# Ledger of designs, part 46: designed miniproteins, single chains, continued (5)

Each design is a single chain, and the fold is of that chain. pLDDT is the mean over its residues in the fold that is shown.

## One batch from the design tools (miniprotein)

Design m17574
Fold by ESMFold2-Fast:
Structure m17574 (fold): chain A 64 residues (1-64)
Amino acid sequence: SEETIAELVALAEQGKDPTPYAVRLYLAGLSQEDLEKMREAIDKVLLEKGLAVVDPETGRVIIL
């Protein structure tokens, strides 16, 4: 799923919402481990681009 992770990261870099693609992959039976890796990769890009912030109270990544 490295290609899929790269595609979702590219969508996040473009400022597009990757959520529909993540849901599709979950429904396709993608492993929880792969979903976690994709989420972490997307969150990293969004934070680096200033498109997201970390909630200091919950540690949750909030998309702006």
Scores: mean pLDDT 68

Design m17575
Fold by ESMFold2-Fast:
Structure m17575 (fold): chain A 72 residues (1-72)
Amino acid sequence: ATEAAVLSVAGDLLEIAADVEYELGNKKTAIEAYRGAIDLYERAIPLLSPGDQARDRKRLAEVRKKLEELEK
């Protein structure tokens, strides 16, 4: 549905923004953006089809792993 699609796309965009900030050395901004992406994916997943859930769950796991490494 529309809300799930919007949340998923917003999560993707925020993950891309966080990756760019991380590459630029802006650790604090990257952490904030990754946290935002996590929230958006967690909100999207229960509203998605099983196939789309698998994609967003994989992205969520990747973002969580990156965030954990940055918070060390």
Scores: mean pLDDT 84

Design m17576
Fold by ESMFold2-Fast:
Structure m17576 (fold): chain A 81 residues (1-81)
Amino acid sequence: SQEEIAEEILKEFEKKVKELLENMENLSSTQFFDKLVEIQLEVQKKLDELKLSPELKKKVGERVDEIVKEAWKEFLELKKK
């Protein structure tokens, strides 16, 4: 289903964000932001191709926003070492 495919795309997004955070000590804040935006744009392109219902699009968009906000929070906490 489209919902299952969207969930797999979101899992891949979370995986790529985790890999980016594992490399955070080698990245400036600007470099982290640029890479996070690149990953987010690729994920958004895949999600747009699915032509999701308005309800599912809202839920998926909220999860994308949450992943991005949590990634920034974790990056900033890790930089406080």
Scores: mean pLDDT 82

Design m17577
Fold by ESMFold2-Fast:
Structure m17577 (fold): chain A 80 residues (1-80)
Amino acid sequence: RREEARRLLAEMEERAKKYKDPAIQTLVLTIGHAVARAVLQGKSREEILELVREIAEKYKSMVTDEQLEEIVAYAEELIR
């Protein structure tokens, strides 16, 4: 719901601040906003995870595979 979406977005925004690479920050923030919107729209966990993977795919040329996997894993953990 609204409170859950705000919490998820806030956690992703805090995570983005820990990275100094603008590409990684943009990836984390893009996932955060997309996840928050999907939660507000009542999307299932599986639909949200698919969305996270689709966003990550667009960034795989801009970040390392290890960084990409770390961020995706963090988002999946956050969604549960």
Scores: mean pLDDT 80

Design m17578
Fold by ESMFold2-Fast:
Structure m17578 (fold): chain A 56 residues (1-56)
Amino acid sequence: SELPIEFVRSKIKTEEFEKALEEELAENPRPGSDTISVDEFIAASERYLEEERKKQ
């Protein structure tokens, strides 16, 4: 259950999401992989949604 990082980036092109994604990858690096786990994607998405909620 892994997603290509480029695919995720292509769908969610916001600075907040990119920052959240980079934070998750820094904490849980996957050597030689261009993918993230579903759990990492969910964590990044939750960080992004919290930042978006603060803007409303």
Scores: mean pLDDT 68

Design m17579
Fold by ESMFold2-Fast:
Structure m17579 (fold): chain A 80 residues (1-80)
Amino acid sequence: DKLLEAIKKLPLEEAVQVALDMYYSLRLKKMREEKGVLTPEEVERLRAEYQARLDKALAMTPEEQKEFLDKLIEEIKKES
């Protein structure tokens, strides 16, 4: 939760990027725990999803970015 607090202190664009990084890192770890092995293709798929979400989020209004960030942080907390 120290990391989540630090993220919220960053500028919105940086906060969104770091939160997405954490979310997809957690998803990768979860997939590895469940499947045991991840192919390079599966890793690239998650990176593509990450990049698409990041691009979309950075194009949002500041209000939408704040809502996006808060929702993402709650999802991260549930996965931790």
Scores: mean pLDDT 79

Design m17580
Fold by ESMFold2-Fast:
Structure m17580 (fold): chain A 64 residues (1-64)
Amino acid sequence: AQADLDRLAELSRYVARLLQEGKWEEIEKRIAEETDPEDRKALESMVKAARNGRATVAELRAAR
């Protein structure tokens, strides 16, 4: 449903802010508190991608 997508988008923005601030413990707590297993997996995938690629992505953006 559209409401589910809007909720996931809002949650993704919140987690993205924590990622930018480097608050990994807060991110892990928020993911653990997520009751929807699909939303939880989406957040885990986003955090994993950010952790593994954030420095490299920043360098690529600086080079452009």
Scores: mean pLDDT 66

Design m17581
Fold by ESMFold2-Fast:
Structure m17581 (fold): chain A 89 residues (1-89)
Amino acid sequence: SAAEKAAELRDVVAEFINRLGELAQERGDPRLVEAARRLAKRFAETDPSDVDAMKAAIREFLDELERQFADDPEVVSLVREAKARIDAI
C-alpha cells in the first residue's frame, strides 16, 4: 500500500540522516551537519500521501549531495546505498 511504501521510505531516510550525522560528528564537517538538517526539513515538509513525489524530492537531494561530496568515498557510498534502497520501494 501507499502507507507501507511511505513508512519504508521514512525508515530509509531516517537511517541515512543518522549515518550522515554520525559522519558529521566524527569529522566535525559543518557541511554534513547542514546536509542532514536540510534533508530532515524537506522530508518533514513533504506530503506523506504522495510516495512518488517524496521519492523524486529525496532523489534530487541525494544527487546534489553526491555531487557536493564527490571526493568523499564514505558520503558517496551512503548516498548510493540510500538510492538503491529507495529504488527498491
Scores: mean pLDDT 82

Design m17582
Fold by ESMFold2-Fast:
Structure m17582 (fold): chain A 68 residues (1-68)
Amino acid sequence: SMSELQRLLDELEAGLRKATSLEEATALAREGMNKLQDLSDTLTDEQYSEALAQVQQLLADWQARQAA
């Protein structure tokens, strides 16, 4: 559901704010993608694709912050 999707994204964002290593950040993103896959039957193809892009963007934003 959308509520479960939002919870997944919020949990990932919160985890990434606390992540201190690339290993931890990539593990959190992978866990997020696995949970998203479990939700795929409750989401439209468009919602799934947008959510996957958001997970990838959150990881990219974390990496950019570490590089700065």
Scores: mean pLDDT 84

Design m17583
Fold by ESMFold2-Fast:
Formats: sequence, C-alpha cells, structure tokens
Structure m17583 (fold): chain A 72 residues (1-72)
Amino acid sequence: MAEALERLAALSEEERELLERAKRIARKLREQNAEEIQDEISKLAEELEKKGVSDREIVRTVLEEAERKLKE
C-alpha cells in the first residue's frame, strides 16, 4: 500500500484517468472470476516491460486488452 500511495501522489491527470479505468477493469475481472484474462494481461505487461515500453503505455495497452477480452 505505501508504494501505491507514493505512486498516486506522483500521478498526472492523465495517469489518474488511467487509474480510474484500471479500477473499473479490476472490479469487472473480480466479478467475473476472470483468472484467464488476468494471466494474459500479466504476460502482456511483462513482455512490454522487457521491450522498454513506458509505464503509461504499458498500462494503456493492458487496459485495452483486458477490456477487449472481457467482451468475450
């Protein structure tokens, strides 16, 4: 929690919007018990991080992928 609070204090308005979007997606994943989708987005995030993609772009891409898969 401490690390998350420090991160929130440093977020720009754009990053705060992404956080709200992430919160919504997290609720949907929990409600649907979508472990498979969580595993897939986790792997995607790790791959993007290895490619040197920025944190913001990783979060955006992961949220888009999760939203797409939740429609299945």
Scores: mean pLDDT 69

Design m17584
Fold by ESMFold2-Fast:
Structure m17584 (fold): chain A 115 residues (1-115)
Amino acid sequence: MKDQLARLSALTVRGLRDRGQDAQADALIRQSAKALGVPESTLRALSRRAMDPVDVVEEFARTLLSVDMTSLSADTRFRYVFLLATAISLFPDSEASKLAREVLDRLMEKEILDV
């Protein structure tokens, strides 16, 4: 999960930079590096690599669906939902966005049942 979160965070940073939102990208690097316990330089390097958004989102979505979401802190669950929602926002017409929507729907359905 940690590596998949790092890749998804790096992909999101790249999307923000491609849209000229450098301040938001730098803030996300700092926040994600702290949360994941990885160096900011690692996420910055990953954000500059060629990444297929479909592969990154699919790997993260499949890994997330295998995790017991009820065992995670509220902050961690919110971070996962936020990253998937941000990927949808940055890549709206991609297969990655479609997969992210399916995962979000599943997470929301499960949260309603666990209330």
Scores: mean pLDDT 70

Design m17585
Fold by ESMFold2-Fast:
Structure m17585 (fold): chain A 67 residues (1-67)
Amino acid sequence: SMEEKRKRLAQLFERVRELDERFRNKVEEIRNSDLPPEEKEAKLKALHEEAAREQARIAAELKELGL
């Protein structure tokens, strides 16, 4: 049980890290694009908000597992 929880936690942690890495890559793509700075900022904000929601969902799930 404890070992299974630790494995699931490690797997979730890895998924969060992968999500963050993909987010960083998308941020770089937007920043390096030919879009106006104002549009880049808006897209970055939306992308950041989406990532935050995903992370919050994972955090809630971890809490429900009794960490």
Scores: mean pLDDT 81

Design m17586
Fold by ESMFold2-Fast:
Structure m17586 (fold): chain A 86 residues (1-86)
Amino acid sequence: APSPVEQLRALLDELKARVGEALKANDLEGALRHIREAAERFRPLDPEMAEHLLAVAEAMRGASREEAERLILQALTVAEDRIAAL
């Protein structure tokens, strides 16, 4: 069975791919949905990361397109660094 770290890595890679495709399509609502769905999948493995992703999703509500994209990319970087430190 995959380790918790391997599961977190796979979930982050899937989130990056889905968010990347949504951003290419200029689909910010789709990107937001992917972040919320990922947060629930992260919750049993890393509840702190799940809460962080939900906080980012909330911060994106009402944000400009540029600010929302910046928040998403920053959140993905934070998640990457956190998993790398595990």
Scores: mean pLDDT 84

Design m17587
Fold by ESMFold2-Fast:
Structure m17587 (fold): chain A 82 residues (1-82)
Amino acid sequence: MLPEEFKYLPEEHQKKILLAQKIIEEVLGRELPEDELETLLISFLAHYGEEFWKIEDEEELRERIREWLESEEGKALLAGLK
């Protein structure tokens, strides 16, 4: 589900948020509880800021998400969730 804070964004941006959520679960190889998925998404967006919206290619977005999840920050966040 789209986090409430993103409902005011243009449709194209909302679709990108939903795509990012899907990619996070695909990279991890499992479905996440909604609250855990939202936590990971918000932290990823906070880390990249405006750079997230400049990523036009789905494979580039997937690589950025994978790199972030494999980073020290991403690993610490994942450990905190489970």
Scores: mean pLDDT 76

Design m17588
Fold by ESMFold2-Fast:
Structure m17588 (fold): chain A 93 residues (1-93)
Amino acid sequence: NAQFEAEVDVALAIMTASLILKTGAKEEDFPLLKKAAETVLKHLDQVDPETARAALELIIEAIKKMIEASTDPQVKAELERLRKELEDALAAL
């Protein structure tokens, strides 16, 4: 069931973003945060709109915190692009 798989993947993405926030949104966790964001974006049309909104809002918060903590200009630029993509997706919900 594609919807069930999407809901599980998005739930795991939410847990990943939550744990990253709890541990200070460290730059070292960027690959995990990026994967979580890409997972949510991939499944936006397959999950409940309320779940999609909550996931996007949480991941955007994690990205914003990681931008503040980041010292690598390349990572910071990738985070800013990812943030805009998620904010655009949230606005389209």
Scores: mean pLDDT 88

Design m17589
Fold by ESMFold2-Fast:
Structure m17589 (fold): chain A 88 residues (1-88)
Amino acid sequence: SDAVLAELERRMRELVEAGVISEREAELAVEAARLLIARDFEGVFELIKEGPEARRAVALAAAHLARQGVISDEEVERIGAEIEKELA
């Protein structure tokens, strides 16, 4: 939903200002959240392949959406497994 996405955008801005993540990671996290809300898991898995910043961004988006009840714990586990494949 628009409210869930706006809350993620606010949280990402706070993390950038705190020096925890880059502006690019914040941008990618919002993109990942849009894909997850749209149930575009293929798009999410392609994003994971772009590199470490994209993988961190996907993890942040998935964690936020799981807390908001938008995606299931099983969907989070599947996303985590795809991230781990890129780290091996």
Scores: mean pLDDT 85

Design m17590
Fold by ESMFold2-Fast:
Structure m17590 (fold): chain A 66 residues (1-66)
Amino acid sequence: LSQQIIDDIRKAIELYNKGLEYYEKGDYKTAARYFKEAADILNRVSSKHPLAQEAKKLADEAEKKA
């Protein structure tokens, strides 16, 4: 359980960083998908994780620009 939580957080951070990379390239559609995946993983670990809230905001913003 604890090992899985650490792995999930690590995966979420990687996805979040990929989202930022695609956002900077102007690929808002791909960025939104990565941010959503990151937020979903983090919300499973902690329903009010600050990074999950930021990822969700960035996903919504990317979708508006897509």
Scores: mean pLDDT 80

Design m17591
Fold by ESMFold2-Fast:
Structure m17591 (fold): chain A 79 residues (1-79)
Amino acid sequence: MKFVGIAVLPRPLKVGDEVTIFEFTKDGWKERKAVVEEISEDYAKVVDKETGKRYIIKFLYRDEELDDSVVGAVFEDEE
């Protein structure tokens, strides 16, 4: 599993929502658009709209002070 970047997720998050992934690469940061396929308590699974590649977004902040969004760590869904 490869760490690729971060995402800011809206609350409430729903299946079919479009989310933005900020991927950190050797070329600098890149913005990716992905669609939510699955939501659990600790993560969401998303599919990149350009490549069809699957990512896992692990929820990092459940802070009550951040009511409007959740910050997630993004990983490639490849074993």
Scores: mean pLDDT 72

Design m17592
Fold by ESMFold2-Fast:
Structure m17592 (fold): chain A 88 residues (1-88)
Amino acid sequence: SMLIDRLAQVARLAEEDFEKGKQMGEELITELRNQADQAEAEAKKVKATGTPEEARGAEGKANALKLSLDFAESMVESIIKRAKEKLA
């Protein structure tokens, strides 16, 4: 729900101020990418040093964040494209 709410904010801002909406979308993607990269790094460490259960949990979290990133990238691209078409 939090991601959907943030994507809705990007969409609203892009319609009101395209440049600011685009920047907000890019900042959201950067934040999610950093979270996914950190989770992947943690999963690799846990796989080497932790229990199998801890390793599965860390891998699951990393995979969930990667899926969220892929979804957000696709949605931001779609939002920005539609906002640009409305302003042209």
Scores: mean pLDDT 87

Design m17593
Fold by ESMFold2-Fast:
Structure m17593 (fold): chain A 90 residues (1-90)
Amino acid sequence: STREEAQKKIEEIKKLAEEVLKKLPEEEQKLVEEVKKINEGELSPIDFVLADIKLYQEGKLSEEEAEVLRKQAEVLAKELGLTSLLELLK
């Protein structure tokens, strides 16, 4: 069912996001956890960016998706200090 497919996708996104989070410096991991506390739902917007970084590293993103991801990572680096996200994209 569509609901079961959505739940599976949520769990996939969480797993990919956690794998990227572990690669960040402790200071940046703490910043991500603080942002996620504000959005106490199943997924935070930042979880999608982290998951997309993992997909980028695995070569699973299109050129258009990779360009959007780079712009999102630049915003997070500038606004939240998550500068290591840009390093993970190269």
Scores: mean pLDDT 80

Design m17594
Fold by ESMFold2-Fast:
Structure m17594 (fold): chain A 73 residues (1-73)
Amino acid sequence: EEEKIEKEIKDKIEKVYKDALERSQGASPEQQAQILRDYIAEIKKIRDSNPYFKKRREETLEKMKKLVEELEK
């Protein structure tokens, strides 16, 4: 049961992250940063009390924030 829930949470978060990367492909750095910010907001809207979800969500948000910072340098 826990393994199934963890996989569903992981797949859901990874899909959002992958969609963000695919959507930003070929865009200008300014457009890429904006797309990533929009997807960061979408991930923040996903609510779950599962500790695995909270950890995975924070890890994904951190990765996306670093990408935005690199694009803004």
Scores: mean pLDDT 72

Design m17595
Fold by ESMFold2-Fast:
Structure m17595 (fold): chain A 83 residues (1-83)
Amino acid sequence: MEEKKEELLERLRAHEESIRPRMEEAVKNGDLEGLRELLEEQKEFYRRLAEEAERAGIEEMAEYFRGAVELAEKAIEEIEKKI
């Protein structure tokens, strides 16, 4: 259980380190299409982590990642209103 939590957190950190400079660049350039694509990528990543946490029986972590998916969906909706 704790080993699986650590694995998921390490994968989250690696993903955030990878996506952050790409999101910063999109924001800096006003690239709403690119930002939307990056948010879709992040949403899919969180969805997969939620599924893995659920399969491992780590309900608190699964709920956290499901919440992150919902926040990403709302961010995508707001950007789509501007495109």
Scores: mean pLDDT 83

Design m17596
Fold by ESMFold2-Fast:
Parts: C-alpha cells; sequence; structure tokens
Structure m17596 (fold): chain A 60 residues (1-60)
C-alpha cells in the first residue's frame, strides 16, 4: 500500500542518517530510482518490497 511504502521510505531515511556519507549517497540514488519506477508504474506493493530489500542491504 501507499502507506506501507511511505513508512518504509521514512525508515530507510532514518537508517541512512546513521551510515557513512558514501553509503548514504548510494542508498539515496537507489531510493530515487525506486521512486522514479513507482511514478511510472504506480505499483506501490513492488516499490515497498524494493525499499525493504534496500533497508536489509544497507544494514549488512
Amino acid sequence: SRAQYMELVQELGLLASTLPREVQEKVGQRAADIHRWLEETGDYEAAARRVEELIQEAKA
């Protein structure tokens, strides 16, 4: 859902603020790519899944 996507984006933003600047830039670019894809497709469920995957990758 849109609400789930927005909550995951907020969680990613908070997580990114704790990471080194170089990692923040890479995460931000990937998040922007997901958002652009979402704007083209309207698929909030797939976009939410991609943000969740990005959060997991950023924690590793």
Scores: mean pLDDT 82

Design m17597
Fold by ESMFold2-Fast:
Structure m17597 (fold): chain A 86 residues (1-86)
Amino acid sequence: SLPRFRPRTEAEARYNELLVEAYEAIKNKDLDKLRQTLEEIRRLVAEHPELRERAVMDLKSLAIFAKNLGYPEFAKLLEEEAERLR
């Protein structure tokens, strides 16, 4: 399930769009799109450090979602990005 995030800023709105893109990439089993979206999330978090803790939590939730679908490579990529952001 996708985390419910209510945007209050343009950065938060862009983050929410990227989170939806990551979720859809997992659903469609599109690993290249997931890699691209995670790179964009990393750049956004670097520019807006206040998003870091939320991104770590959301990426961990997406990793659980990927595991539930039986996509271990997707889960590993999401867990590695969550660790990198900590």
Scores: mean pLDDT 86

Design m17598
Fold by ESMFold2-Fast:
Structure m17598 (fold): chain A 69 residues (1-69)
Amino acid sequence: TPLQERIEEERQAIRDLEEKIKELEKKRAETTDPLEKTRLEILIGLYEIAKSASELVIERLEEKLKALE
């Protein structure tokens, strides 16, 4: 169903965001530039917010799917 397809798309988005967060955390650990460290920390935070938003969307979509049963 379209709702199940959307849930799978959001799950894939979460996996992609987790990989990006890991990459940015590695770059942050390896950098010696304080400004670049701050930039990476901000980006990590933004990606974590995006991940949380996608998780909430999944919960809402699953609730809607269950209501249609």
Scores: mean pLDDT 86

Design m17599
Fold by ESMFold2-Fast:
Structure m17599 (fold): chain A 69 residues (1-69)
Amino acid sequence: SLDEEIDEAMQRISLAVVESTLPPEVVKELKEMIEKGASPEEVAEFLKSKGYDFSVGLVSRIKEALERE
């Protein structure tokens, strides 16, 4: 549906912005955490510990983008 297409596009845009903002090594570690079943809260805390303040909502969108194709 159109709503589904918009949601998917927003998830891809969110992921692209994060990948352009974060160092490749941090992106790799973030992806590994998500693959291991880390919660959006745990991922947000990890990013904050590296000096990046992302909302849990943004992290949830990134997680959904990485789990979809």
Scores: mean pLDDT 76

Design m17600
Fold by ESMFold2-Fast:
Structure m17600 (fold): chain A 100 residues (1-100)
Amino acid sequence: SMKERADEIIEELKEILEDESLSPEEKLNLVEAKIFELRKIVLETQDPELIEKLIEALELAVEEYRKLLEKSSGELKERLQHAIESYEAEIARYRRRLAA
């Protein structure tokens, strides 16, 4: 089912976020790929439960990116900050949609 697939993607996302062997840049790229898969499921289904799962995934990514941001400088810091701001804006849009 799409809900089972969404749960699998979130578990894969958690593994990426917890993998200390991955660089912050690799985490940014791999996480965005998983978020993109969840976005497609949400667009195809319009299911509120799947929107909630996308919000969960975005919140998990933001939490890890904030931790990485503390250790980052230069271009990487700017990329992490941009990713955080983008995901927080996306969370706000979906939360507003669920409230409607």
Scores: mean pLDDT 89

Design m17601
Fold by ESMFold2-Fast:
Structure m17601 (fold): chain A 100 residues (1-100)
Amino acid sequence: SMEQVREEVEKKIEEAKEQAKTASKDEVLELAHEVASYTEDLAEKANLSREERLELMIETLKRLKEVIRETAEANNWPKEDLDEMLEILDEGIEKLEKGL
């Protein structure tokens, strides 16, 4: 079900958030990519529709933006590093939203 898929994705996001506490910026980007890939694989296995998969991924990337903001603040990242990371996620979100 969509609800069960969302619960599993949220667990993966929380795991990534814990790992991000001691990670570099590049490692955090890799963790975000891992969560996105996990979400796609899980959605495919659950046989979600194209629209459901797009909505789930948009939702997941928006959640990852919040995790990245919290991680950047906690680890005192330069504003430029945070802005670059958020731009990557925003470009991904915009592409997915155009696919709806």
Scores: mean pLDDT 87

Design m17602
Fold by ESMFold2-Fast:
Structure m17602 (fold): chain A 69 residues (1-69)
Amino acid sequence: DEERYRRELERVYEFVRQVGKEANETKDWVGGNDRISQRVRDLRARLGSFTPEQAAELNRVVSRALKEA
């Protein structure tokens, strides 16, 4: 479901942005990166399979959220 996928991307963006801000404030990027990796793995498991385009988009969303944190 494309709509559900888009909503999940928005949730991931906000989660990663928040974790990135916390990691910047606490200087705990090891913990921050672990939380982000776990969140992405959980999302992939929950949604089943991604198209290559959807997987690439998820990677771009995570990268952008980290840069904007």
Scores: mean pLDDT 80

Design m17603
Fold by ESMFold2-Fast:
Structure m17603 (fold): chain A 68 residues (1-68)
Amino acid sequence: PSEEELQKAKEIIVKNAKTALAILKEEPRFEALIRRDAGVSVEELEKVVAGDEEVLERLAKKYLEQNG
């Protein structure tokens, strides 16, 4: 993928992580569904929102591999 595509994927991952964490605050039981369907742990979502570039880039590349 291009650097521009990777940057857009990173923005999508951050937005989705923030949304998932907001949902989990109201419905903690959805953690198992998020892990199953997205293949991402709550710890990884928190790291992405906190600005962990290594985790963010890894998830963005996985997103592009599945949706590219």
Scores: mean pLDDT 75

Design m17604
Fold by ESMFold2-Fast:
Structure m17604 (fold): chain A 80 residues (1-80)
Amino acid sequence: SAEEALKKFEEGVKKLMEEFKEKIKQATSREELLEVLNEFALQLNKLGKEAIENGVDEEVVRRKMLEALTEAHELVQEKL
């Protein structure tokens, strides 16, 4: 169902953010920080696509992806 797909998407984003925060702690260069951010964005896009394909409202997915991406950018900026 769309409701189950939304829950799976939200859980996936939360897990991805936790993994991202751990990778950011281990990054020692600007280049590593940017690589971690790029990988986060790619995985986030994959989660969003899967959610939309499984019937989650595109506007809801887009907003949650933007929120997660904004948080990720802020975390990288704090480390620079």
Scores: mean pLDDT 88

Design m17605
Fold by ESMFold2-Fast:
Structure m17605 (fold): chain A 60 residues (1-60)
Amino acid sequence: MDDAIRELTSLGVPEDEARRRVQDTVDRATALSDELGMSDEQRQAGVQDGLQSLVDQARR
């Protein structure tokens, strides 16, 4: 999470917006994993994938 916020701010996203985007991404990935009955490890992997996609999208 902190790493994703730092990456987004380094790409010119304001800190408040970066924190909001990261939190939204974590919340959505967690909710989806819970709905699918994923394990804690699978849920954590889903969160990491979501954060990586968010950062990759901001680099465009």
Scores: mean pLDDT 78

Design m17606
Fold by ESMFold2-Fast:
Structure m17606 (fold): chain A 72 residues (1-72)
Amino acid sequence: MSADELIARMSELGKRLREAIEAGDKEAAKEYAEELLRVAQEATRSPDPRARLIGEIALAEAKEALEEIEKE
């Protein structure tokens, strides 16, 4: 996936994740957070420094969301 495609995908997944959390849709939020985590991990390994920076931010967001979703 290109750097531009990674950035666009992370942006879309982040938006969907926030919307799912606000709607109280825990299952959808978990699915979007897991996919965002996967894409963000890929982005942090990109040769493009912008994709890496956005990937680090998205990775933190996805991990925080998954922690809150799985919290007792």
Scores: mean pLDDT 83

Design m17607
Fold by ESMFold2-Fast:
Structure m17607 (fold): chain A 57 residues (1-57)
Amino acid sequence: MNQQELQAVWESSMKELQNLAQQGRENARKYGPEEKERTRKEIRKQAEEMKKALAEM
């Protein structure tokens, strides 16, 4: 994979992360504080899952 392909993949991944963050903010705004806490728990779960996956690599 050349530098151009690597750049495109990374930019695509960053766009997805930005979209997820944007939707998270919209959901927090729409559902209010209780849903904000649910979102925090979900993010924590996913972060823990990713940490385990990275540790196994």
Scores: mean pLDDT 66

Design m17608
Fold by ESMFold2-Fast:
Structure m17608 (fold): chain A 80 residues (1-80)
Amino acid sequence: SVDDATLELAMNGALGTEENKDAGEGIKLIGEGSVTGDVEKVRKGVEKLKEALKKEKDEEKKKALEKMIEQAEGLAKELE
């Protein structure tokens, strides 16, 4: 039920990932899986975002990661 355009915007600019590679990889996997309908990529991206959330110290970025995880899990459920 998440808007694909919203995920695309988040992927293109919302989370700087210079020191948190898991966040960047997770966003990329979710975006690719969303476009191709690949539920396994979306789920793998959620796993990467959860690892990024454990390492993140910025509270605003934590909230963004939590929102992305929730939206991506909803998307994965719709693709199944």
Scores: mean pLDDT 72

Design m17609
Fold by ESMFold2-Fast:
Structure m17609 (fold): chain A 74 residues (1-74)
Amino acid sequence: SMEEIEEQFRKEIEKFLEAALEVSDEEGQKIVEEAREEFKKAKTMEEMMKILQEMAERLEELDPSIAERIEALM
């Protein structure tokens, strides 16, 4: 069902965000945690993808090597 697909997607993204925290420094962790809080409020997959894109852009501006490691997790 659609609910099962959304639950599976949310679990996969949560796992991804946990891994992103492990490869980030203190400033990167703040960006990832802010994205996690916004992600909890997201109602659609489109909103979730926007949050991930904004997080990726902020991390790339902070440190391109952190952004590269996070992209490798996708």
Scores: mean pLDDT 76

Design m17610
Fold by ESMFold2-Fast:
Structure m17610 (fold): chain A 68 residues (1-68)
Amino acid sequence: MREDVARLARRLSPAARNALGKALQAYEDGDVETAREYFDRALALAPPEVQPELRALGDRMIKEAEEK
């Protein structure tokens, strides 16, 4: 999972990468709502070809946090 994040980050603009980093920090901190907001921001800034992978990653991580 963290390897997937690193690979996706390389395909993102600096702004999208920054938003993704904040989403991951919020997820690690257990702040699911903030993680969702930053994932949505990163997704909006991501190229169309990486959006499906980024969305799947975000959904998976947020879902896992909610289930715990």
Scores: mean pLDDT 75

